# Designed miniproteins, single chains, continued (2), part 70

Each design is a single chain, and the fold is of that chain. pLDDT is the mean over its residues in the fold that is shown.

## One batch from the design tools (miniprotein)

Design m6412
Fold by ESMFold2-Fast:
Parts: structure tokens; sequence; C-alpha cells
Structure m6412 (fold): chain A 77 residues (1-77)
């Protein structure tokens, strides 16, 4: 069987964790991909996740994506 995530972590939680790890390492493009994956898995995530995606996109030079996530974070707040 393929590796399962540790107990207590959902696929969404794991994606957020991977995004945060990439963000802290300065890998903003990778962080953005993980946050996008988490949002795709659960679009009802709190606005904090959308803000993290926006910040990662901004630091990766993807201002169009950053603006989209900032607007979504306001909608979800």
Amino acid sequence: LVDDPPPGLTPVDLAILKGLEAYRAGKYEEALKWFQKAIELNPDLPPDVYRLAAEAARKAGKTDIAEQFEKLSEEKA
C-alpha cells in the first residue's frame, strides 16, 4: 500500500503543512502550489490560507494570482 499521512493529518492539512514548509524555506513557487492544492481540495478553508497563497504568489512574482487570492480571502473572511 502507498504511504499514508500520519494520523491526525488530512490531505488538506498535509498540503497546508507542505506549503508552510516551502514558504519558510523561501521556495515561494512551491509554497503557492501546495496552498493552491489545499484550496482545490477544500475551498471552504479559512481566509488565512488564501492570504498565505497570496503572499507566496506575490513573493514568487505572480502578482495576478496574488490579487485573486487576496480578493478570495476577503470573501471568505
Scores: mean pLDDT 77

Design m6413
Fold by ESMFold2-Fast:
Structure m6413 (fold): chain A 70 residues (1-70)
Amino acid sequence: MDEVKRLVEEFEEKAREKIRELLEKDPRRAVAATVVFTAGMLELDKLLEEGDLEGAKEVIEKTMELMDSI
């Protein structure tokens, strides 16, 4: 459980940094990254509420991978 909380905190920080960097360089990519992050956060929040910790980890990893590709 503490591991998942740490992953969530790292996910939010990395996502914010990525979006900030993109906003300065390419606003279109920043919008795309924001949409991906928002969708990931909504799915993550639902899984955490359901107690699906493994699903939560997978959503974080997948969302970060998608954001890194932007």
Scores: mean pLDDT 81

Design m6414
Fold by ESMFold2-Fast:
Structure m6414 (fold): chain A 73 residues (1-73)
Amino acid sequence: TVKDLALKQLTRIHSTPEVTYSRLTENIEAVNEMKAANAPKAVIEAAMAVVNKYNAGKDATAELEAARKLVEA
């Protein structure tokens, strides 16, 4: 289902203490997969917020959990 795909892509998004080009692209690709699957706009926006923080080398655990809850709702 779209929910299963969105949860799978959220799990694919990873934090890193040092941002690398590979990690930046992988995190962006996870969001693009959600867009391709027509996930709800709110879910895509929540996932992008997580990606933006992780790609900036910041913690986004709370945002990631919020995004997962939004998908499961």
Scores: mean pLDDT 74

Design m6415
Fold by ESMFold2-Fast:
Structure m6415 (fold): chain A 79 residues (1-79)
Amino acid sequence: MTLRELLLAGYRAAGYSDEELAEMGLRVAKKLNLPAPPSKEEAIQLYLDYRVELAREIAEKLIEIGKEFDEELEKRKLE
């Protein structure tokens, strides 16, 4: 299963409709100055592609931020 397929399955399991996902795709297209996707399926694909592209970078940054935040919290408790 691709990351796109995994994300789609996750969104559907969380109760997101295809219409809601398509709306998110249209918002992404506007934000990136891309033409509006002509179909709901293409809008959904655009949104999922955008999320997949960010997923690794966000995960890496969140791990770094979380580790730093946890270390700061421990230091504050020892002060």
Scores: mean pLDDT 75

Design m6416
Fold by ESMFold2-Fast:
Structure m6416 (fold): chain A 66 residues (1-66)
Amino acid sequence: SEIEELRKEVDELFEKLLERMTPEQQARLKAQYERIRQRIDELAGDPEAVRKLLEALKETLRTMLS
């Protein structure tokens, strides 16, 4: 579905971002990303909120990669 595609896209961007970081920066960013993922899971009953959060995260990660 659209949400599954967005999750995959966000995961791919996150992995690309990790490749550019030191091991310590990677650990910190991974911890932050896990908190965001837990937040998304908490919103599972609201697909609109999940979509908006994933879109915002995708845009943020894309900006960090540019």
Scores: mean pLDDT 80

Design m6417
Fold by ESMFold2-Fast:
Structure m6417 (fold): chain A 94 residues (1-94)
Amino acid sequence: SPLDEILAIVDEMIAKANEVVKDPELREKIITLMDKIELVFWFMLQGVLSQEQALAQIEALGKELLELAKKVSEEFTEFLKKKIEEITRIVREV
């Protein structure tokens, strides 16, 4: 299901953050944004948010996430960018 796909992607993102983000405060901020992306998708599936509203919120959260990721490494930023693109593709196909 689209939910299972998003959950798997977010789990992979969180696992990578735990591996590469050494600063505990920065890691917590990054993981919190990842959790918010999952929550936005859940609210869309429950009919609380339209697809357009969910995409706008995921784009905003993704932008903030990538700005924080740049403080870690270029590799981590590129990894997250690809995962966010995959999430937005799944959201558009629902």
Scores: mean pLDDT 90

Design m6418
Fold by ESMFold2-Fast:
Structure m6418 (fold): chain A 103 residues (1-103)
Amino acid sequence: SAIEAAERLVEAASELAKAVVKHHPDVLKGIGYGLRLIGAGVGALYAVRKGDYDTAIRDAREAIRLAEEVKKLDKHPEVQKAAERTIEAAEEAIRAVEEERER
């Protein structure tokens, strides 16, 4: 479940990255946010696969921070929706990682 939640975070962060690159007024800043979002999602997944739950939670929290920042800066409906999905997926990944720690 922690791996599956982290995989969903990667998917959500990737969709947000695409939306940000497509709709951001500054293309280079959009690319910067996109790379950071993908990096956070992939980082969380890699950490879960390695059993590094502290790093997984940290990277998922970074995905939430980036999604909230993008949501504040870009009011396009596609970006807003993708950001909300990324936050939800990251919160689910944190919950799933915390449950795996208790096993």
Scores: mean pLDDT 87

Design m6419
Fold by ESMFold2-Fast:
Structure m6419 (fold): chain A 71 residues (1-71)
Amino acid sequence: SLAEEAARAAREGARAAMRSKDPELSKRAGRLAEEGAGLAGHALENPEDVESAEKGYRLGEEARRLGEEGK
């Protein structure tokens, strides 16, 4: 579901933030994880909003990429 995809993206962002030793990168990844979580909540209330699912996936992908670059 849209909400599940966004929630997964948020969790991946949070994990990336936790693995980073760089406080600035960790903060940035955490912000993306929070945005993904908020989007998951929105998608849960608006299941027909396809744009929210795509945005959530992209946020999670960016958060994961940041986590890899900041180690």
Scores: mean pLDDT 67

Design m6420
Fold by ESMFold2-Fast:
Structure m6420 (fold): chain A 95 residues (1-95)
Amino acid sequence: HMEEELKKKYDDYKKEAEEVISRLTELAQQARDNPALRGVAARLETAIENVRAGLKKADEYYKKGDLEKAVKIYQATVEGGRLAVDEAERAMAAA
């Protein structure tokens, strides 16, 4: 069931991307409250926009019926967002 499996992966990645945006938003708020973390806040805001752009692009491919491209874009988007979370948490812990 490649189509059913791809649809499930799309839904799972969409949830993960929304969770990643939520976490990035929380970290960006914390970073904005500290002038020493201005650079971290800016990178987090860029990461949020990148995740949102990836969500939009994946949704466009899904609506066109290109499930494989939609899933791949969502996977890359989620992975990029998670990396940004990890990097920000490490940078904020070191500050």
Scores: mean pLDDT 84

Design m6421
Fold by ESMFold2-Fast:
Structure m6421 (fold): chain A 98 residues (1-98)
Amino acid sequence: SKAILLKKYIEEALELAREGKLTAEELLKLAEELLKKNTEENRIKASAYYLVAERVRAAELAARGDAAAAERLRQAEATIEAVRLGAEAEKAGIVPAP
């Protein structure tokens, strides 16, 4: 499942960023390295790393008083939450009605 795998990589990247082990720039570099070997799993993992890098960078800028960055942070957090909800729905076998 795409959403379950995306959630896994988002949570891994968020934990590494939270522990100070990876910066936004390092997450972006890792995403670019993944895309050099263009597999579906690497595309999903790169997407997770791009999203977490955006969250980290937006949070840093918002902390400095950047109102546009605060909105970017809100959007990144909303996207992460949507992925978490989608992964739980897939795990539960719930398919949204068409």
Scores: mean pLDDT 83

Design m6422
Fold by ESMFold2-Fast:
Formats: sequence, structure tokens, C-alpha cells
Structure m6422 (fold): chain A 66 residues (1-66)
Amino acid sequence: MEEEIEALEQAALDAFLAHNRPTPGELAVWRAHERARAEGIVKGLSDGEVMKLARDARQAELARLA
């Protein structure tokens, strides 16, 4: 379960970094979003629930950095 989340997150990170050069803050926000998305997918949640988790995680990380 955690290994599946990590593998999905790592594949997305590799693809993202191939096309982007993020700042540490941008990377942290992106990683929070992608981890929540990966967790939702692995848990078998609906697309709407996955998007909500990803958005909520992104907002929480933005608030942490502010």
C-alpha cells in the first residue's frame, strides 16, 4: 500500500521534473498534491474524492508555507 503510493508518486515526480524546474516551495506544494492524489487512487476513491484530497493537501501545504 505505502509502496504503491510511493511508486506512483515517484513516477509522477520523474515526469514532472523532466519538463519543469520548480523552486523548493513549488516542489513541496506539487508533492503534497500528488501524494494525496496517489493515496486516493490506491484507496480506490472516486475521481471527485481524489481531486478533493489533492486540492485539500495543496491548500494545507500553501498555508504551511505562508
Scores: mean pLDDT 77

Design m6423
Fold by ESMFold2-Fast:
Structure m6423 (fold): chain A 76 residues (1-76)
Amino acid sequence: SEKELIEKIFELAVEATFLSPEEVKQRIDEIVDMLEKEKASKEVVDLATKYIKRVAELHNLPEYAKEAIERLEKIK
């Protein structure tokens, strides 16, 4: 459900400072995979893109964020 997707995105954003870079990568992959499988709405995709960029900036993972966002952009 979209509510569960939004909750996962929010959890990543709130927990980002307590996670290792490797845990952040795993959480980003899980969120992107879920959004692809659920064919998430543009609103949820935009929300995920915003927070993935922010979290990746915090953890110095710009290339990982770029790959994740490219996957999100392919969601119809």
Scores: mean pLDDT 84

Design m6424
Fold by ESMFold2-Fast:
Structure m6424 (fold): chain A 59 residues (1-59)
Amino acid sequence: MEELVEQARRHLRLGQEALRAGDTESARRHFLQAMNYANKAGKGEEMAEELRRAVEEAR
């Protein structure tokens, strides 16, 4: 379970970095992976909230 959460957080971070670099395609792929790992860990709602904040911060 913890490994899935770690993978989700890693992809969230990579997606945020991609957004800041202007690579929206890579950001989308990483955010999808973050959600997939979070859903497998039963943390989908928490990840959705973190993703919303990460996208807001990128503005």
Scores: mean pLDDT 80

Design m6425
Fold by ESMFold2-Fast:
Formats: structure tokens, sequence, C-alpha cells
Structure m6425 (fold): chain A 100 residues (1-100)
């Protein structure tokens, strides 16, 4: 399903982010966060989610981009991790509803 594809791609990016962070690879951290943001934006374009969750995810995208722009990689990683967790929970809930 499209949701399974988003989940798999997001999990792979979250793993790359953790590996880049542990390695101290600043360029890889920035690139991976940008890819996470792009994937979440595509998810929000193609998937119907409750308005409150949509607003929360959009705010996290804005905060992650702002942190990247300011060079605050620690804050950017934290916001990207919150984005990843939020989207994964949304996908799990939507998959449970679709399976019923």
Amino acid sequence: SALEKFAAELQALMKRLEEARKAGDEAAVKETIERIIELVEEFLKSTEVPAGLRDQLLRLIERAREALREGDLEAAVEHAEDLGKGVMLAIQQLQQQAAA
C-alpha cells in the first residue's frame, strides 16, 4: 500500500539520520532532514489526516526548516525525530482503520 511505502521510506530515513548524527556527519544530517521533510510533505499531500494532526506536522516541518536555516542541528534533529514519530503513529492508525 502507499502507507506501507511511506512507512518503509520514513523508517529508512530515520535510521540514516541516527547513523549520520552518531558519525558527526553534519552534511549527511542536513541532507537526511531535508529528505524527511520532503517525504512528510508528500505524505500530507497524498493522505487525508485529521486537521489537528496536519497542523501539528506542518508546524514541526516549519520548526525543522527554521533550525536548519539557523544552523541549529541539534534542534533540527529533535524536530525531525518528532516528525518521524508523528507520521509513523498516523500511518499505524490509518492502516488499522483501513484494515477494518
Scores: mean pLDDT 85

Design m6426
Fold by ESMFold2-Fast:
Structure m6426 (fold): chain A 81 residues (1-81)
Amino acid sequence: SGYDAILEAIDALKKQLEERGITEAHKGDLGFRLLVLTELNGGDVDLANRIFEEVAAKYEGDVVDAFEFLDEVKKLIEKKK
C-alpha cells in the first residue's frame, strides 16, 4: 500500500541517521529526506508530505529529536491503516 512505502522510507531514514550518529535535526530536512526515500520506494510523495506536515505542525521549534519525530510520523500512519 502507499502507507507501506512510507513506513519503509521511515525505517530507511532511521537507519541512515543511526549510522551517522544524528539524534537531532531540522524537521524540514527530515521531511525532505522522507519524501525522497518515499519516491525511491515507489510511494505516494504527496501522501507522505501530508502526513509529515500533520506531525510537523505539533512541533513549535524547527530542531527536533529525529527518532521521536519519525516515530510520531509512523504512529500517525498506523492509525490511518
Scores: mean pLDDT 87

Design m6427
Fold by ESMFold2-Fast:
Structure m6427 (fold): chain A 100 residues (1-100)
Amino acid sequence: MVPEEVKERIEKLREDSLARAREALEKKDYEGLIETVREFGEEMVRLAREHPEAREYVIEQVEEFMVELGKLMKEYNVPQEIEDEVLAILLRTLAEIRRI
């Protein structure tokens, strides 16, 4: 079973990253959006490496982030090229975590 403190850290990272992504989208700051997603992915990989017992939970939270962010990107009419770059980063993040 994953420790509660580890779950809370993972959930907080997802929530904080989604809030940062929303702020970037409101400003049409697509560079800031991409950097937020990259930082989220890197930190999720670190958490999965630090806590291998939480690996599957990290995967679930990344997948939830992808769903939530996908809805936001559609709401804010993000250009397809930016959406494709964001999706590519998150898919690479999932692949990296799955190798742990």
Scores: mean pLDDT 89

Design m6428
Fold by ESMFold2-Fast:
Structure m6428 (fold): chain A 81 residues (1-81)
Amino acid sequence: VSQEELDKEVELALHLIQAAISKLAYRRAKTDEEKIKFLEDLIKHLQRALEIARELGDTVMAADFERELKKAQEELEKIKK
């Protein structure tokens, strides 16, 4: 494992931690404004995680992040309507 690959794996892990925090905050949010904020944060971190997964060639992880992103985007659209 190269330092560059390790640095990408660390960045990926940090974005996944932030995504998990945002997802938990979203589930506990009581207002639409809070839900929108946390969903937008979740989407941001999942987008970066997807980019890194693709750079690492992890097609399974990339597909999982694509599904999570689609779900988060659909929830955001539902709330904003």
Scores: mean pLDDT 86

Design m6429
Fold by ESMFold2-Fast:
Structure m6429 (fold): chain A 74 residues (1-74)
Amino acid sequence: MEAEIRALEAQAARYERGVEVAQQVTEDSLASMDAAGNQEQKEKVLADGNRTIRLLQQKRDEARARAEALRAAA
């Protein structure tokens, strides 16, 4: 049980790091697009970034909830 809790906490930490990386990549991509004419490309980058961030946040929260449930049961 303790090893499972630690594995879930480590997994949640990896997803949290993934969120930070996805946010940074999205920001860098938007910053590299010169402001004057790429509205459709900017919208696609935002949509892709937001989708990835949402998925990683969900997986992070699921791992944290499972770790907490195991702690409560122990």
Scores: mean pLDDT 81

Design m6430
Fold by ESMFold2-Fast:
Structure m6430 (fold): chain A 102 residues (1-102)
Amino acid sequence: SALAAEMREIAEAIRAGAPLEEVLARVRELAERAGLDEAQRAELEAVVLMQRAALYLEAGRLEEAREYFERALELAREAGLVDEAQVEEMREAIEKALEERE
C-alpha cells in the first residue's frame, strides 16, 4: 500500500540518521493524508521514537536511547495504547537492555 511504502521511507530515513524533527514532521503529514485519528497518530509517533531509541542503543548511545524510549512510552500511555502496568513492564525491559549494553 501507499502507506506501507511511506512507512518504509520513514524507517530508511531513521536508519540513515535523519533529524528526529524532520522524521516526526513526515509522520504527521502521512497521518493527516491517511486520515488517522489521534490515537493512530500517537501510535506511529511512538513507533518512530522506539526505532530511533533502538538505533541509539545499537550505537552504544545509552543516554539518548533512554530518552527516546521514555518519550515513546509516555506518548503510548497518553494515547491510551498502554496502561501504567504495561509501561512499568516495558520500562524494566528497556533498563535491562540498556544495562546489558553498558
Scores: mean pLDDT 76

Design m6431
Fold by ESMFold2-Fast:
Structure m6431 (fold): chain A 75 residues (1-75)
Amino acid sequence: MSPKEETIALFRLLATSAELEFVIKKGSPEQQAKAQELLKEIEKVKKEYLDNPENADEYIKKLDELIDKAQQLLS
């Protein structure tokens, strides 16, 4: 929606993706499998956001849910 909201959403996606990539490289096999699944979901949401920026508020909520799941995996 606004350029500021869009920029924040993209930085949050970038940070979460980097953390999940780290888990894929150094985590247990179980953590690696879960991290790969979360990365696929994040990529799907990112693509939908880029294709439909008018729905940014909805994608931000989905992103927050995915970040929470990623943080739960990392803790």
Scores: mean pLDDT 74

Design m6432
Fold by ESMFold2-Fast:
Structure m6432 (fold): chain A 63 residues (1-63)
Amino acid sequence: MFTLVVSVGELARAAGVSPATARRLARRLVEEGKAQPSPTVPGSYEIPVEEAEAIVREMREAA
């Protein structure tokens, strides 16, 4: 399984939402077990590559 390390700003751009909204939604994804906080890049999240498109779509729909 390949993992992407994405910043809140990258998620915000991909989903078309504000950085504050992306940060809130990223926190929910961590609680749902769909993402993990990156231990090596502060303020970024680890997301499975194959789920990245679905996650971005969910963020766009939740905004």
Scores: mean pLDDT 75

Design m6433
Fold by ESMFold2-Fast:
Structure m6433 (fold): chain A 65 residues (1-65)
Amino acid sequence: AEERERALLDAAKKLADKYIENGDKQNVEEIINALRDLAARSTNPDVQARARELIEEAEKKLKEL
């Protein structure tokens, strides 16, 4: 379970970075929503912390688009 959640976080980071580079605000917002759902569903505090970190980074970059 934890390995799958970490893989999802890595995939979300890569997709968010790609959408940010392309100026795709809609898809960045969708990734943020997916990360919030993952953080809410996960029982792993490291996964929750990483998801929150990625949300903050994506939201900051989204404001600059």
Scores: mean pLDDT 81

Design m6434
Fold by ESMFold2-Fast:
Structure m6434 (fold): chain A 60 residues (1-60)
Amino acid sequence: MSSLPIDERLDVNFVLYLLELGYSEEEIVNILMERLGYSRSAARRIVSRALRLLKELGLL
């Protein structure tokens, strides 16, 4: 994974915001699907990427 498009970076920040508000992983996947039109697999990838970035930053 050599680069992240700007929309994916914004989606990751949105996921981080929802996690801070107390939304679960499953709820965030549903929000990405319903509000942003992502497929379930794409929504799960975005959430997984956000969690990996939190781990890389030492926040998980």
Scores: mean pLDDT 75

Design m6435
Fold by ESMFold2-Fast:
Structure m6435 (fold): chain A 62 residues (1-62)
Amino acid sequence: DDEKKIVEMIKKIKTPEDLAELYDFVEKVVGKEKARDYLNEIAEKNPEALEEMRKNLAEALK
């Protein structure tokens, strides 16, 4: 279940390396061209996961 794995990866991002692994995995699942659309679909289905990711990114910029 690729979508479930991606959601879990988003919620567990702790380092820039984790974020890079997420993007690499998404590109392998749906391809580079479709990665954005797929992430948008996941965001709409799992807004809490996307919110956690944004919080992690905001903290990293601190």
Scores: mean pLDDT 75

Design m6436
Fold by ESMFold2-Fast:
Formats: sequence, C-alpha cells, structure tokens
Structure m6436 (fold): chain A 86 residues (1-86)
Amino acid sequence: MLEKMEEVIELIEKAIEYIKKGKLEEAFEEIRKADRLVEEIADEIRKHGATEEEKEAIRRVLEKVQELGKVIKEKGLEEKFAELDE
C-alpha cells in the first residue's frame, strides 16, 4: 500500500509538470492513473485499515492533490478537470 501511495504522489507531480508545460493530454493521463491507484488504496483501507505510516502517506497524497488543484486553478483549467471526477 505505501508503494501505491508513493506512486500516486509521483503521478500527481508529473501531472503538475505537464500542466505547467501546457501538455494537458499527458497531464490527464497521469491523473487517470493516479485516480485508479487512489481507488485501489481506498479499497485496501476499507478491508484492512491503515497503519500510522500509511496514514502519514495519505496526508502527503492529500497535500499533493491540493497542490494540483492550485495549479489547475492558476491555469484556468477547473472545468476541464472537474469532468475527471466520476
């Protein structure tokens, strides 16, 4: 589970970098990959709970999601990314 959380952080960081470069298609692809992993992590937490290390990793994921949201807002892309929420 920790490995999946670190991968989510890395995917979000890549998405932020692509947005800054104007590569929106690549950014959307990385966000879709991160979203799938978040769903898997949520399922594992529901079944087994989370350790203290995993809770700390969840906090770091949430911080990266907030950073991504800030970048999206700064670039005026809010509506385009809102449609990625299923």
Scores: mean pLDDT 78

Design m6437
Fold by ESMFold2-Fast:
Structure m6437 (fold): chain A 77 residues (1-77)
Amino acid sequence: EIEELKKKAEEYAKKGDYKTAAKYYAEISQLYREQGNLAEAARADGLAARYELLGKGDEQGAETMYRAYMAQAEALA
């Protein structure tokens, strides 16, 4: 279930385990792609990229990538 993966991702993010949170959002993105929901897949990609970069200490990169993916998701919706 996508909602279960989202809850796990946010739980790990809250604990500072950004790598695991990014992994779960990458899985969510794949599930949305399998459903043909490209807008939601792009949003999940944005969250995965944000957490991956936060895990590396790149807060500016995280915000930049997240904004880019969110803009793409809005264009697809």
Scores: mean pLDDT 83

Design m6438
Fold by ESMFold2-Fast:
Structure m6438 (fold): chain A 89 residues (1-89)
Amino acid sequence: SELELINRLIGLALRVIGLEFDLRLAKTLPPEEARRRFEEILREAERILREARELLRRAPPELRPLAERVVELAERVIREAREGLRELE
């Protein structure tokens, strides 16, 4: 149903927002802890991106902007987590 699709997209959006806070925290941690945290954030963000892309393919026109926004947020978190890992090497 459309309501179920909306609820799933909102759930993914909230999870991505949580990962943005986790990214901010990870940047303040010692190198070993930061690396582990960035790796965890990356895995979770990649999972969210896959789910968001699948929901985007199923989304009616009215919900497409919401799904696209979740995809954009997840891609941003993935980029920032990868940059964090790169800075630790």
Scores: mean pLDDT 88

Design m6439
Fold by ESMFold2-Fast:
Structure m6439 (fold): chain A 64 residues (1-64)
Amino acid sequence: SMEEQKKAVEERVKELRDISEEMMRRRFAKGEISEEEYQKMLEQIKKMGENLLELRKAQLEKEG
């Protein structure tokens, strides 16, 4: 059960990350952000995804 919930959380986090990275790529392609900002945003998206995964796992632990 917990493995299924963990997998579902991991899949959701990955999907949100992929969407966020796609949005940033499009903003870069439109010239709305610099290449430096684009790279920094990709790093932030990755780190936020990892942090969100940890927070969601901790929440599942608290729930029970």
Scores: mean pLDDT 79

Design m6440
Fold by ESMFold2-Fast:
Structure m6440 (fold): chain A 84 residues (1-84)
Amino acid sequence: MEKILALNEAVRAGRLDEVKRLAQQLNATSITSAPVTPADIGRRLSDLARKYLASEKTIEALKDVRVTQADVDHGFLLFPDIPE
């Protein structure tokens, strides 16, 4: 619970180092059946950017972290809606 809240706060604050650290901790607790390709990450992040207006810096940070298929799907839910 607290790790998810911290991850969302790090993303909102643009703390890319914290985002990477927390994402790696979440990734370490999950066993991935198949790795997520850069193309899959790019597509998911494109959807997030369109829906949540994520900054280019945030998108680049997310591309640089190690994520799994579960993390990508879960990550979509970790970003709050950015209204207006």
Scores: mean pLDDT 49

Design m6441
Fold by ESMFold2-Fast:
Structure m6441 (fold): chain A 86 residues (1-86)
Amino acid sequence: SIKEEAKKLIEEAYKLAMELIDILRKKKLVSDETAERIEQHVEDLTQKLMDELEKTTDEEELKKLKESVERAIEVLKKEIEELKKS
């Protein structure tokens, strides 16, 4: 289902966001305190997205959400690869 696909994409985006934060922390581009705050915001946003996904019944809205998350995943992947090269 579109909801199941969107859920998997949100989970993938969460993992990539956490990986990005960890790389930023290890490279000392952010303080540990800043990294912890960003991690908390990512967790809060992920939970809100999951809650909205469960509530929504509009298939067109689900498709737009899926596409937005897919775009976010591609951006996160590019940022991670660039940081790994540095």
Scores: mean pLDDT 85

Design m6442
Fold by ESMFold2-Fast:
Structure m6442 (fold): chain A 109 residues (1-109)
Amino acid sequence: EKESIEKSAKEAVKILETTARNLEEAAREAEEKDPETGRAFEEGARGMREAAELLRKDPSSFDEVLEKLSESLERVKRIAEKSEGRDATLVEAMLGMGLIAVAAAKTSS
């Protein structure tokens, strides 16, 4: 039913937005010590915000959202390789959690 898809999407959006906010906060703190690590957090947050916006506009756009999150994860990995920052691994983990949340919402629909 339509109601089930909308509920699953709303749940995923909440997780993505909460994680994005935490990444944005971490980016501000990291920027003072290591600008490259700060950039990784910013890219992660941006990816999650964009994914949440897409899913909010179209609750059935799970495939497009998963593709966008995978793209963001790839960018964060490239930044992590350049900085050798352990904190960049945390951004990867958070993006991975966002991917799992969206995938779970899709399978529940």
Scores: mean pLDDT 74

Design m6443
Fold by ESMFold2-Fast:
Formats: structure tokens, sequence, C-alpha cells
Structure m6443 (fold): chain A 66 residues (1-66)
């Protein structure tokens, strides 16, 4: 769905910033705010976020290993 695609893109941007060493508290806060807007809620499931981060990091590692 479009929501899943937008969430995926936000997670990919976060992972890229972490890899570049440019990740900040402001970037994290912005990501959470965008996720809340996409989901239409004031709460974010931390377990879901951790799973998405793990998937993106694994995919990026696989690309680097290939």
Amino acid sequence: SMKEEKIRKLIEELVQKMKDGTFSAEDYAKMIAELQKIKGTDSVDEEELLEMLAEVMAEEAAKEAA
C-alpha cells in the first residue's frame, strides 16, 4: 500500500543517515512525526519500527556483500 511504501522510504532515509554518521535527534523526531501522520495516530509501535529497521539494514548489507 502507499502507507507501507512511505514508511519504507522513511526507514531507508534513517538507515542512510545512520550509515553516513549524520543521524541526529531531530532526524528521529521528524521520522516519528511523519509516521504518526501516515498512520493517523499519536502512537508508534516500537516493535514494528525495529522490524522494519532490521529488514532495511539486512537488505543494504546484502547489496554491499554482493
Scores: mean pLDDT 71

Design m6444
Fold by ESMFold2-Fast:
Structure m6444 (fold): chain A 68 residues (1-68)
Amino acid sequence: GGPLPIKFYLTALDFNANVAEAVRVNVAAGVPEIAITKKGTKYLTEDGVKILEEREVLTPEARALLAA
């Protein structure tokens, strides 16, 4: 499927503080924009989703939620 709304990922990030920090660090390091706005809703980019997955700081349950 396409990128999920950022609100969904914010729920996952609240569950896992390390993921929120990893996202912030990657933004600060000049990685491509991890979030975009479409039709008034914020979405993670494909690169943003991949970064969250590659860091493996998500629990297996949170990783499954990102894939859903």
Scores: mean pLDDT 50

Design m6445
Fold by ESMFold2-Fast:
Structure m6445 (fold): chain A 68 residues (1-68)
Amino acid sequence: SLSVEERLRKVRDELRAMLAQTTDPQLRALIEEQIAAIDYVLEHGTEDEKERYLEQVERALALLRAMA
């Protein structure tokens, strides 16, 4: 099974792949915001913050996929 940090990196990779296929500027901005937030929490977050944020970002990814 993947660690919390590996799961966050996986979500980031999926968001980067979505960004590469996205032309809508507002959707691109939302995806870029989520990537930046993942990078921030990976570098500065505590273990508990990483776990809590993982739940939030997995929900955000599902919503962004529905919008794409």
Scores: mean pLDDT 86

Design m6446
Fold by ESMFold2-Fast:
Structure m6446 (fold): chain A 67 residues (1-67)
Amino acid sequence: SKVDEIIEEAKKKIKELYESGKLSPVQIFREVLDYALKKADEEGLSKEEKMEIVNEVGLEFQRLVEE
């Protein structure tokens, strides 16, 4: 689904930005969340689908910062 595509792109972007070492974890989260929600809006996704994206991105970010 388009939701799953955006989530996977967001997770990849989190990893790439973290590996770059240029941004703090909080900055990475903000940049990726903004990117994913902009993509969701462009695709005409529902409020519920956007919430799913926010939740999945948040879980991936939490996993990253606990390492």
Scores: mean pLDDT 81

Design m6447
Fold by ESMFold2-Fast:
Structure m6447 (fold): chain A 71 residues (1-71)
Amino acid sequence: SALRHLRLGMRYLRRGDYQSAIRHFDRAVRLSTDPQIRYRALRGLARAYGQLGDYDSARQALQQAEQVRQS
């Protein structure tokens, strides 16, 4: 379930396990067509990548999140 992966990603993000958070948020984006789930997962990806210093991936995820929000 996309929602389950979104929730797992959020829990790992809170614990500082950014690699696990990224895997679950990426899975949530891939499994969902729901704009709310996709938006939240993409915002989570941006935060996790930012914490790891991968600013290019963080910026890309944030741009995708804003595109989903605008649609």
Scores: mean pLDDT 90

